# Designed miniproteins, single chains, continued (4), part 80

Each design is a single chain, and the fold is of that chain. pLDDT is the mean over its residues in the fold that is shown.

## One batch from the design tools (miniprotein)

Design m14768
Fold by ESMFold2-Fast:
Structure m14768 (fold): chain A 72 residues (1-72)
Amino acid sequence: DLEKFKEGALKAVTDLANRLADESGTEAARQAAETHVANLKKRLDEAKNRDEILQATVAETKALMDAVDAAR
């Protein structure tokens, strides 16, 4: 089920984003977390197959980690 795969990907990245934001404790890191979760949701809404879901998930996860690291 493609829809369940999208939901799983969004949940995993949202959980990671919340953890990174909590660990950082900065407003910049919280904003970065919110931005990349929102970006992933938009990309997942447009994704037509599992490969596109994986590509979006990997890209936004990397962007999230890079953004939170830069906010330190």
Scores: mean pLDDT 84

Design m14769
Fold by ESMFold2-Fast:
Structure m14769 (fold): chain A 121 residues (1-121)
Amino acid sequence: ELLKYEMFGDGLYSQKKYAAAIEEYNKALALDPNNGRAWHNLGESLYALGKYEQAAAYYEKAVEIWKDSPYAYRFYHNLGETYYALGKLEEALAYYERALEIDPNHEKARKNLEEVKKELE
């Protein structure tokens, strides 16, 4: 029941029950390891729990599956935010730049890029 686990995980995430959401997304991935949406949502849940290194690894799996998708900018932006939270400013900068290459109108990524540039100067 892949879709059921994804939908239940999404419901738990919206309620800020991140640990329970992770459990449901892991069930979805056990049924389909190529489910880029589950990898991305698992990364989001780990980020919400402050588990940034694990979140980055899961976002990297999501972007590998969906790299040519018009939604790939979301994964690169999330990687930028995650590396920024880890204090890895050069990596954060690179990922925000990649997000803006795909979606130049991503205002949040642009603002975050400017912030990181100021910290590196």
Scores: mean pLDDT 82

Design m14770
Fold by ESMFold2-Fast:
Structure m14770 (fold): chain A 72 residues (1-72)
Amino acid sequence: SNLDPALLRRHAGLLVAVRAGEEAERRGDYASAIAYYQAAVDLLESEPVHSPEVRAAIAYLRARIAELEKRL
């Protein structure tokens, strides 16, 4: 994962969603992968303050979703 490991460890829901998305992507289940990555983005966007780490994670996940949408 290109996400900050410390950010993933602080947000258990984020770690679960990202790992589920990566597993779905490995299976070629792009629709499920997009749904899991969107859940991770929604979780990060709910943070009251967007640190540079949070903003970078949102940008990374959104770029990944956009790439997977090309495969639908």
Scores: mean pLDDT 83

Design m14771
Fold by ESMFold2-Fast:
Structure m14771 (fold): chain A 84 residues (1-84)
Amino acid sequence: SKEEAAKEKLLKLAEKAKELLKDSPPEIQKEVEKLIEELKKAKTISEALEVMVQLLGLVTYEKPNSEEAEEIQKEVLEIVEELK
């Protein structure tokens, strides 16, 4: 389904976010891993998007003005557009 495909894409973007935050403090890395596990357990696309918004907030806080962070955000917006 479109929602299953969207969730798979969000999980891939979450792994990119984890890679981008690889050098962040251990507490931030633990929070990223927690959010990825919550994303995996999300039962609806709305729940998955809520988790992804939290992860993007963490990425923008730790890596402000990152070109890689902007690309992840752009891809999330493209997924949201595809779900319309």
Scores: mean pLDDT 85

Design m14772
Fold by ESMFold2-Fast:
Structure m14772 (fold): chain A 84 residues (1-84)
Amino acid sequence: MEAEREAIREAVERAIEELKEVLKTHPEEIEQALETAIGLAEKLAEAGYKEEAARLLEAVGEAYKELGKYEKAEEAYKKAEELK
């Protein structure tokens, strides 16, 4: 279980770094990447990895905020808070 949770944490951190890179290098693909990240976070939450899912959703919210999409950023932050 611990090794599995550690792998999930590493995957989440990599997903966050990938979102940051897409935001800077391929802004035309960022919305698809953010939707994919939200879907991953929802699956992680259903599997019991709520803290890891919340971290990913916080990163999604930050990316939306940088895009000026404050309403979507607020929705992502709210989803993250609901998992805590």
Scores: mean pLDDT 81

Design m14773
Fold by ESMFold2-Fast:
Structure m14773 (fold): chain A 114 residues (1-114)
Amino acid sequence: MPPVHLSPEEAAAVQAVVDRLVAELKADPNIEVKEYPTLIELTNKKTGFRAVLYVGTVVAMTRSVAEFEAFLQEFVDAIRNEDLERVAELQRRMLAGLGMSEEQIEAEIARNFG
């Protein structure tokens, strides 16, 4: 991922958003959360759908803490509401931010639905 330089205050605000949303997802018995150093993996236990949140990529794609929070909130809401089309759209944006080709992105999305 490209390096992103945040002030200590911005970094703390970003981390507070992540911590709050992860806690909300962990409180949902239908969602499995696995935290890794560079990403968060989310599985909807009802559908078997998997989604990956690339926190550093979202930081790089957004221009403010408010835009970052809005993106993460929309992603979390889509997962909780089982809006698989919206989750796939947001995940395509993150994978494009990682430099994946359209073919690689569609293969990853297909894997997450199977």
Scores: mean pLDDT 76

Design m14774
Fold by ESMFold2-Fast:
Structure m14774 (fold): chain A 111 residues (1-111)
Amino acid sequence: SGEGMQLILDNLRGLVDQARQYLQQAQSLIDSDPDRARQLLQRGLHYARLAVNGLLGLDPSNELARRAQDHIRQAQRHLEQGDLQSAIDHGQQAVDYADQALKEISSNTSP
């Protein structure tokens, strides 16, 4: 039903917003508390992964969601290498692509 689709889209919006908030908090702490920044970055990437998986569940061919997924992989690689700034930069790009994918999918499901 339309209500069920709207609930899914609202939940995905919440995941994208949570990812963005955690990444912004990580960025603010990178110089003063890098261990806390790393923890917040890991949480942000977790929410970004949940959002992208949900978006790809709605549209497996969505190019923006696939680009978000690629940036999550790059962020995870940089995080594993200890490069917090590059990991945050790729995480933010992933969130921006996921936000764009969500807007595109939302517009395609509207009457």
Scores: mean pLDDT 90

Design m14775
Fold by ESMFold2-Fast:
Formats: sequence, C-alpha cells, structure tokens
Structure m14775 (fold): chain A 89 residues (1-89)
Amino acid sequence: SAEDLAAQVRDNSLQALELASQGRYDEAKAQLDTAWAAFRQLHAVDPALAAEERPGFVTALRLLLGRVPDLPEDLRAAVEAYLADVRAL
C-alpha cells in the first residue's frame, strides 16, 4: 500500500542514519537505496502522500551529509544524487 511505502521511506531513512553514524556504511547505503526505491514507488502511486513524505526524506539526506563524520565519498555521492533526484520529482 501507499502507507506501507511511506513507512518504508521513513524507517529505512532512519536506519541509514543510525548505521552510518555507527560506521556501517555498506548497510547504510543498502537502507538508503531501499528508501529511495520506496519513495519513487510512492510518488508513482500516491503523489500527494509522496509530497508529504518528501520533507522528512530530504531532512534525512541532509543529516547524512551534515551530521555523519567521515562519510565515505561513494556514500556521500549517492546521498547528493538522491537529494537532487528527490528535489526534481
């Protein structure tokens, strides 16, 4: 459901932040990739709910860039790409 996709965006974004803060970068990226896939699906099936979830997802992406010390360059590039993509939707 759209509500399940919204929950997946929120839960996986939060887990990505927690994992990255622990230095578990590969797992953080996997969670972030899942959150982005869920956001794209949500936007396709329920654009209004996606618009409501967008600020939270953008905040999580910004926190990854601004609050996680020593974020690897590949993960940083992925976060920046997702931030650009989510703003373009």
Scores: mean pLDDT 88

Design m14776
Fold by ESMFold2-Fast:
Structure m14776 (fold): chain A 69 residues (1-69)
Amino acid sequence: KEAYKEIAEGVRKNAELAKKRYDELMEQANKAKEIDPEKGDELFKQAESVRKGYDRLKAKADEYEAKAK
């Protein structure tokens, strides 16, 4: 099941990138909230959206990894 293994690896890599983006947005949101609470809240909402994407990618990678075995 080479195709599932390759897909799982690609999806896992995308999940890692989404996690990094989430962490970056959370850091920016915390810094911005002290100066501009509205901008901070917008960044927190963007981070939450990215986190949902990460959760979906992680679940999909786990599913394809299981199918690859």
Scores: mean pLDDT 81

Design m14777
Fold by ESMFold2-Fast:
Structure m14777 (fold): chain A 98 residues (1-98)
Amino acid sequence: SVEEAEAKAGKKLEGFDPAELSDEIMEEVLKGQEYFKKKEYEKAIEEFEKALKLAIKEYGEKSKEVAYIYFLLGRVYKEMKEYEKAIEYYEKAVKLLE
């Protein structure tokens, strides 16, 4: 289920501190989270995709920082009831943390 995928990804991110992200990536993450809170999901996705590109550039595509942003994208798709896409992003996060 999407709840099981989210829980598994969240558990593997236990101990990751988002404050360890660079200021540039954190700025886009915070913008995405504000849009998510306002239920502006398409704008939240745009900001998290910007954060994802920056994280790949700075930390590499197989980093914990990238896994964290995949987890955030999974949460947005879950709230949009796009459960298959949410599971895909949670599984991408888990794979990077193995």
Scores: mean pLDDT 89

Design m14778
Fold by ESMFold2-Fast:
Structure m14778 (fold): chain A 70 residues (1-70)
Amino acid sequence: SALDVAKALQQFVKQPGAAQGLSPAAATELDRAGTLLASEQSVAAVAAYLEKSFAADPALRDELLQKLGL
């Protein structure tokens, strides 16, 4: 689910080199989600954002799920 992805991203963005090996689109999405997590402090808000992004780009969803081991 988008909530599970948001929780996994919250831990993943703290790792050095987290964006390495991702496509430019996935790296941009990771940076945006990381910014939202830092500003909003709400995993639910990030999950809502990710639901919209994944609906627009299912390939981006699949790439991020694979990278996160989900």
Scores: mean pLDDT 72

Design m14779
Fold by ESMFold2-Fast:
Structure m14779 (fold): chain A 91 residues (1-91)
Amino acid sequence: PPPHTLSEEEREEVKKKLLEEVKKVVELFEKEGVSVEVLDELAKELESKNPDAAEWARLVREMVEAYKNKDYEKLEKLVEELIDLVEERAK
């Protein structure tokens, strides 16, 4: 496959790593007492300055919520959307 597009095996490995990182982010939020609302404010502030970063912040916020709610189906879908966003930006 072209270097700007991940192979199916590479996508699965990235997905596994992202799921592990989401777990770490949730643990950090719980340890530091950070509210998910901080990500909402960050996304809103970034909308005019860096729309890509705002979209990433929204996806991360939804992923954290899905993990906390044990909605692993939604979490998997959001991880795939993040990978797609990164691939589109790399093109």
Scores: mean pLDDT 70

Design m14780
Fold by ESMFold2-Fast:
Structure m14780 (fold): chain A 88 residues (1-88)
Amino acid sequence: DFKEFLEKLAELLEKGDLDEFFTLVNEYLGLSRGSSLDEYAKAAEEKGEYEFAELLRELKEKIENGELKSVDEVFDFLLEGLKEILEK
């Protein structure tokens, strides 16, 4: 259940556990440790999870552009995005 997966991801972000967050994403998408955010987004898109793929692409873009400069800002961005997807 994708909704249950997103709820688990949100819980991990609330706990501040980014490593477990990406481990769970890797398992869901069938990717290995060390995959890029672009690879995660592509795999999510291939599963038909377009909103999650876009969230991952936006995360990468905002980090690279310096819009997200702290771990707290990254957590807030991901948590907000996951909540928006869950409301649809």
Scores: mean pLDDT 78

Design m14781
Fold by ESMFold2-Fast:
Structure m14781 (fold): chain A 69 residues (1-69)
Amino acid sequence: SDEQLELLRGMVESVPEKYRDLGDELIELSKSLNGQQLQQLIQLFIDLVRSGKSIEEALKEAIEWAKSL
């Protein structure tokens, strides 16, 4: 949904500037996802960060997951 895309954009905008290119790639990939997949993507990113992954690693893993769909 547009609300989920806005949430994801807000999360990406909150990451350090040096990771903006990765965040932008994730946002572009998210535009091709349905609402359920977008929720799964957001949850995956949160879970990766919560598990101790760096923001860079979490972004890269989320991007690879989205590309695997």
Scores: mean pLDDT 79

Design m14782
Fold by ESMFold2-Fast:
Structure m14782 (fold): chain A 80 residues (1-80)
Amino acid sequence: GVSDQLWEQAEKEYEEAKKITEEAKKSKKMKELEKKVKELMDKGREALKSVTRSGGVYRVLQELKKVKEQTREEKKKLEE
């Protein structure tokens, strides 16, 4: 269903963000982003258990995309 497709996308965004946070130098901002990525995945897993799961998973997916871009920006700053 739609929830399963959205969750697959969320898992992909999570893995990409996690890889960036693991490969980058550890700044205070990067540690905060790593924590936020983990918290978003936990919220997504809880959303999958609800009757309204598609809406919850969609919100988690959008937040994960935003955090992934923030991890890319922070990595670039740390590599300069």
Scores: mean pLDDT 78

Design m14783
Fold by ESMFold2-Fast:
Structure m14783 (fold): chain A 99 residues (1-99)
Amino acid sequence: SKKERIKKRLEELAELYGFDVSKESPAAEHLADAQPPEVDPSLDERTRKKALLLQGVYDELKREGFKLPKGRPLTPEELAQLTDEEVVSVAKLLIDKAE
């Protein structure tokens, strides 16, 4: 399915940016409708990698013709507060809830 291709892309991006896709956190479900923040060169390295992971999933959803999340963009501060496991869970929820 199209979602399986996007999940494969998530796995590739996670490997590139040092995230573990096997780890999930249910606490991130409330962020499933949020848009990724714009990747700004002023972001710290870890927050930039989190933004790049979410942006990569968002771009693949758009490429495959899915409707994009309607929520506001996450702030860099909100993204910095998320654990790696929560960021991966948000990415998976973005894919699973895409229409």
Scores: mean pLDDT 75

Design m14784
Fold by ESMFold2-Fast:
Structure m14784 (fold): chain A 90 residues (1-90)
Amino acid sequence: MEEVKKKVAEIVEETLKENGDLFSEEARAILEKMLEEIKKAKTIEEVKKIAQKGLLELLRIAEEAKNEKAIEVLRELEEKIGEVFENAEE
């Protein structure tokens, strides 16, 4: 569980570090809130719910802004996070 939280948190942090300029202040705030909620999560299922909810809201904002580069980054973020969950052991 701790390893899953750490990997997902690192993926979100790296996305903010490398691609922060592509996101609006609103989107960055959502990513930061998502990161803090992931750090507080006690189960893998909580991490999954936080990631799903955050990604859906971020994609909605990027689509409304027609920010194609942000959409691509968010889709890659979704795939990377999904791989962590798929490879997680019980």
Scores: mean pLDDT 81

Design m14785
Fold by ESMFold2-Fast:
Structure m14785 (fold): chain A 75 residues (1-75)
Amino acid sequence: MKAGSRGTIEAGLAAAGAAARGADLEESAQYGKEHSDGAPPEDVRLGIEAIGAGDERVIEAASAGGKAAYEDGAE
């Protein structure tokens, strides 16, 4: 429980993957929250690739998803 940042990171990666697939920011953030226990590998791959390429929309979605999960109690 001490390193609860994992849940926030997983949510951010899932949100990034959703945004990379064309989801809206709010839908991406919600999707990220639902996957805070473990982002699907496909979403992680797509999200990391888009973030690495500097896609600002995907980066924003990752931040929103992580923040939403953190605010909902993902430590």
Scores: mean pLDDT 77

Design m14786
Fold by ESMFold2-Fast:
Structure m14786 (fold): chain A 70 residues (1-70)
Amino acid sequence: SMAAFEAEVERLREEILELARTEAGTKEADQRIKELIAELRKLLSKHLSEEEIEAILNDLQREGVRLLTE
């Protein structure tokens, strides 16, 4: 359902933001954030347009999350 999708997106966003806020530049935290961002991108691509995905990722970056790409 859409509600379940929104709940999962919010869960991933919150986990990413908490790790970024409490992160001390550890390798483990950086790797986990990278994995969560990849999972979020994959989940978002199932239901949202490219513009909508970029808006969500830009919001995360504005809140202090570094976006890692391959």
Scores: mean pLDDT 74

Design m14787
Fold by ESMFold2-Fast:
Structure m14787 (fold): chain A 75 residues (1-75)
Amino acid sequence: MEEAAERLRELLERYNELAAEYVKTGDEALRQEALELAAEAAELSKELPPEVAERLAREAMERGKKLVEKAAAEA
């Protein structure tokens, strides 16, 4: 479980970075890669207790919002 939680956190962080870069550049390859990471994160979340998955998702959404806002300002 600990390994799955860490992997999910890493996938969500990479997703946020790619999503922010996509907002900044409009590069379709980044969007495609982000969608693939989102699918992997969804599969990993099934291995975790719902409470843990929800917590990690909320934390990632909060970080992602800040990254997207920053990227949009730079675009």
Scores: mean pLDDT 79

Design m14788
Fold by ESMFold2-Fast:
Structure m14788 (fold): chain A 80 residues (1-80)
Amino acid sequence: SEKLQLEIDAAVHLLAAAVYLVTIRKNKKLSDEEKIEGLEKAIEHAQRAIDLARQAGNPSLVAGAEATLKEAEELLEKIK
């Protein structure tokens, strides 16, 4: 099923975004430049997850990806 593949791909990108966010939140030794780079990657992955989840027609996965995007954007604004 193409829908299932899109859902898997969206979930993988969402997981990648979550891993970047957790790393930035927990690693107190990261420079602001390293945090910005990681947050920009988290944003990219979350945006891709939203696009794939929308294409799959999975509103729950869209909502999860949008929440992750918002968290990454809010963290980035606090650092910049």
Scores: mean pLDDT 90

Design m14789
Fold by ESMFold2-Fast:
Structure m14789 (fold): chain A 75 residues (1-75)
Amino acid sequence: AVGAALERMEIGVLNVILKNNPNLSKEEKEEIEKEIEKHRKMAEEIENTVPDEKTVEDIRKSLDLYNELRKKYKE
């Protein structure tokens, strides 16, 4: 499913950010790890269920949070 694949890709990108930014603070690492966990849970939910409107909305919210985190750590 496209949604699950997208969530898995976001997890991959967040892991690359963690790997390439070893000087991140404890709080920054915690926020990234928290975001990874949210994407992982969403991927698992999509893979185990047929996406309903709430699941699609939760995916959008997750993507918005990911985009904000990505902007914060882009540099």
Scores: mean pLDDT 72

Design m14790
Fold by ESMFold2-Fast:
Structure m14790 (fold): chain A 84 residues (1-84)
Amino acid sequence: MERERLIAEAEELVRQAEELIEQGRRAEAQGNLEEAARLYEQASDLYFEASLLYLQAGDREKGLEAMQKGGDAYRQAIELRSRI
């Protein structure tokens, strides 16, 4: 029960992070680099939170996947900020 709850919460955070990534891509396409960087940073935070919840639930594979996606979003934000 607790494991299933942690996984469900992590999945919801991943869904929210994916929506922020999509918003960030749209902002980037419009040339709004500040907004895109902020959205990618928020997505990164949510992916890292999801990663911790997956690890607490014992799901190392999904935890690692979320961690990698968080890192990717963070790197995108850093790259965009370097162009401002």
Scores: mean pLDDT 89

Design m14791
Fold by ESMFold2-Fast:
Structure m14791 (fold): chain A 90 residues (1-90)
Amino acid sequence: SVKEEAEKLLAELRKTVEESIKEKLSIEEALEKIGPIVSELAYLLKIPQEDVDEVLKTLLDAIDAKKPADEVLREFLKKLEEVAKKALEK
């Protein structure tokens, strides 16, 4: 089911974010690993452009605020999970 595939992608996304933080990757390096998973999830769930824009705004705002990479990545993940859950509830 779409829900089962989405939950699997979200679990992979969470694992990839935490591994990137543990390896002390830059935001750019982490996003290279995370990006394909995010793209697959957005396509699977048909996430609206307005929600995609909100996730990107969260990422850019955290970077502009000079937050540490681990905090930036966790805030990005949290917002993406909120958007994904909202899409699954429709």
Scores: mean pLDDT 85

Design m14792
Fold by ESMFold2-Fast:
Structure m14792 (fold): chain A 85 residues (1-85)
Amino acid sequence: MSPRQLTIAQARLLAISGERYLLERIMKKRGIKDPKIAELLAEVDKLIEEGKKLLKNKEPLSVIQKVLDEARRLAEEAEALVKKA
């Protein structure tokens, strides 16, 4: 993986982590208790940790991108549910 590709992947991971953190803050502030949202955020947390390990091990970019794309998809699904709550 090139240094530029690594930097972009790290930036994507940081963005997803920040979004997940903001969603948890919004839920606590609004008193939102939805088991489905909690399950989605738990899955995002697992994918963030997997993404960190893949980046550290310099795994193929295609593998890293699939994990980051899935984490983003689940985070966006959680955000949509938080906005509807």
Scores: mean pLDDT 85

Design m14793
Fold by ESMFold2-Fast:
Structure m14793 (fold): chain A 67 residues (1-67)
Amino acid sequence: SEKQDEKSAQALLQMLKDLGITEVSDAQKLIDKWLEQSKKTLSDDQVEKLKKILKKTLEMLEKQKKE
């Protein structure tokens, strides 16, 4: 569900902050590595769901930096 995707995105955003990742470019690089790793272990449907959550996480990080 969209609300569950948003909660997952918020949890990932917090994890990025806990890792000291505050720049969108650094978050994008880590996310790209997670997606590459996930493609090796997850089905295509699971990868598509993960992409949606990760995209929301990046959008949330970008919005916080603009404020």
Scores: mean pLDDT 78

Design m14794
Fold by ESMFold2-Fast:
Structure m14794 (fold): chain A 75 residues (1-75)
Amino acid sequence: SYLEELKEILKRLEELAETSTNPAAASTARTAAGEAKKLVETLEKDPNALSEEEKEKAVEGFRNGLATAEALAAE
């Protein structure tokens, strides 16, 4: 489900924010984690708060944010 996928992305973003030695990676991950956490809380309360299209777009956005943070952390 989009919610489970978003939770996995959130966990990885929080891990990068805590463990990354690159300040840009940590900052990018922390910001994205904060936004993802709010969406997780919204969807856990009401799974229909977003349309399927909005959920897909949101997950894609957070996947891109995670990829950016991971690329920065790999430098």
Scores: mean pLDDT 85

Design m14795
Fold by ESMFold2-Fast:
Structure m14795 (fold): chain A 91 residues (1-91)
Amino acid sequence: SEVEEKLKERLAEMQARIAAWLAAHPDASEEERNRAAVREFLRMAKEVFETGSEELREKMRELLERLLENLEADPTVPAEDVEEVRKLLEE
């Protein structure tokens, strides 16, 4: 579907940004790599909420809810990163 194609494009752009960050920071810790991935995911989510269709926004909310559950289950994740995800879900 068109919505699935647009989501795949957004995910590919996000993955490319993460790959570029990792290439620039080869000695990054696991925590730093995870924070960079979360940041790029949140950037993608914000862009989808601003420019995406209603259906694409709904799929993005589902992905953010799963991300939030994973971040809340990990005690090493900074509280500020968890709060950013919550704020996006609350609008």
Scores: mean pLDDT 82

Design m14796
Fold by ESMFold2-Fast:
Structure m14796 (fold): chain A 77 residues (1-77)
Amino acid sequence: SMATRRAAILLESTLTIYEMGVYVLIKQGDIEGAKKKVEEMEKYFEDAKRKYPDLPKEVVEEAEKRIKWLKEQVERA
């Protein structure tokens, strides 16, 4: 549905904003702030899954991969 497509786009856009925030914090040397921002991103994603249970499985799995990848980047910084 269009509502589901809009929810998926909003989720993707919001996760991208979180990712940019994490990169800014890493660039500033604030690794603890970057870790906290990833945790906020994870909480937002869990809330989005609860609010939009009809999100396509592929969208959910892609978001999980993005969060996991970003978490690994912060841990390696």
Scores: mean pLDDT 85

Design m14797
Fold by ESMFold2-Fast:
Structure m14797 (fold): chain A 107 residues (1-107)
Amino acid sequence: SAELEARSRGAVALIEAKGIYEGAIDRANTLKKEAERYLKEGDVEKAKELYQEGIDYLNQAKAEMQKAVDEAIALDPRGAPLARQVGDEGNAQLDKLIEELKKLAEK
């Protein structure tokens, strides 16, 4: 049915939203570990650049994830509460890591 097709398309967009924020967290954590190596070598400036790269990447991922969440809602309006919950959970995880990286970049 058209309703099952809508639900399927919405689910694909929601999986994409989840992949976006999970992938961004993995990338930012990789940059955080690389920055820690530069700090151990005494390169504070390079470490700050890598923390900022992580922050920029996470902020971009927030925008891309929100677009995928909005698409999921547009494709399957009945799934909107679940789609919003995924967006809220993703934003909470992204914001937590952005805050951690900002604190590290200010030192």
Scores: mean pLDDT 90

Design m14798
Fold by ESMFold2-Fast:
Order: C-alpha cells, then structure tokens, then sequence
Structure m14798 (fold): chain A 74 residues (1-74)
C-alpha cells in the first residue's frame, strides 16, 4: 500500500542523504532528507518533485509522470 511504498522510498532517500553528507554535499543531503519525509507523509507528488531536483531535471511533466507511477504503485 501507500505507506509501504512511502517507507521504501524514504529508505532509498536516506541512503542518498548519507552518501551526499559523506561527500560534503549538504544541499543534496537536505533535499534527500526532505524527499524521505514527503514519502513517509504519502505526499508522492512532492517526493517526485524533490527526486527531479536531485537528478537536475527541470521538466514538470517528468515529475508528474513519476508522481503518477508512485500513486499507482501504492
């Protein structure tokens, strides 16, 4: 369900935050932690937007597609 998908995404994001922090990239670590919080809250639209920022993607259509996939998976 949505909570299980959110928890899985949060764990992936936490791993990214740890890697970014170890590399000294505090902004990337912060974005990854915000993604984990959004995922746990079930806010998959916000999680998708934060994931797009982490990847340097600026196309909102790609972010909306990702959000839809996450909602369907939940």
Amino acid sequence: GAAEVGERLARIAEGEAERAAAAGDEERARLARELARAARAGDFARAARLAAELDGETDPAVAEEAARELREAA
Scores: mean pLDDT 76

Design m14799
Fold by ESMFold2-Fast:
Structure m14799 (fold): chain A 68 residues (1-68)
Amino acid sequence: DKELEEKAKLASKRYKYPFEAVLYLLKMLASGEIDEEKLEKYLESLDKDAQEVVKERFEHALEVEKKR
């Protein structure tokens, strides 16, 4: 929880985009609440700026999920 929040806060500040959008995406990926199919729908609902930024975080989060 707090770890993801800190990651989202850092990214939000660095790229100047909505913290809530990044946090939401990271939590959904980490908890496995969404699959790849639903991920596209969520990405469309986020700011386009946030979509580009979360791309790196998305790839990293999926790599962790794949291992577990």
Scores: mean pLDDT 60

Design m14800
Fold by ESMFold2-Fast:
Order: structure tokens, then C-alpha cells, then sequence
Structure m14800 (fold): chain A 111 residues (1-111)
């Protein structure tokens, strides 16, 4: 439970940093932070599922969402930098997956 909460919080912090860097035109650095945020939020979501912790799932969902937004801003700032584009896409996909998985761990029933 505590590890899941920590992963979600780290994912949020790194995702927000990635978003700020992307908005500043630093697509590669922003994409790297978004990927780190997605990985931390994903780890948090997996721990939330294992521990059945709603709180950890909610934090992982929030962290994944911020990482996904960071990835999207890195994509916008990538220009001709294929590494920045690939990192941004990975952050956006990984962050979205972590947000979904964290939401599921938080007990959000699908329609």
C-alpha cells in the first residue's frame, strides 16, 4: 500500500516536471521525465492491485495522468527530434495505462 502511494506521487512529480519542460521547448528532457513518471505510476498501480489499496490506486491514477500529459507536451515540443518524439509517446501511453490500472485498483467499476 505505502509503496503504491509513493510510486503514484513520484509519477505525478516527474510527470509535472515533464509537462513544464515540454512547454519550455525541452522535448527530449520532458519526454525522459514523462517516461520516468509513467514507470513510477505503473509500479504504484501494480502494488495497489496486489495490496487492494484504493488510496494507492487513486495516487497511481493521478500520477499516470500527469505523466501522460507530460508525454503529450514532449511530443508537441519534439520537432525533428525522433528521440524526444519516441520518449513523449512512451510517456503518454505508459502514463495512460498507469492511470487506467490505478483507477481499476481504486475500485472504479467500468460501465
Amino acid sequence: AEKGIEGGRRGREEGRRGKELGKAGKGLEGGREAVRGASEAGRGAEEALKSKSKEAGEEASRGGYEAAQGGLEAVKASGDDKEALNRGVAGAIGGSGAAWLGGHAAGKKGL
Scores: mean pLDDT 84

Design m14801
Fold by ESMFold2-Fast:
Structure m14801 (fold): chain A 63 residues (1-63)
Amino acid sequence: MTDEELEKAGKELVEKMKKNPEAAEEIYGLALELGETAIEAGANEEVAKKMYEEAEKAYEEVK
């Protein structure tokens, strides 16, 4: 997975979380798993960190 693919996938999960607050906890968990898998596949840790921060912010807003 490239940094661009990780950023795009992360943004899609954040948007999905905002549109589906009832599934926010599940989607947040998926975002964390995506970041871990991407780092193991050679993605930039800073890109994953940015994604985690955006996902956590979205989760806090919708819960």
Scores: mean pLDDT 80

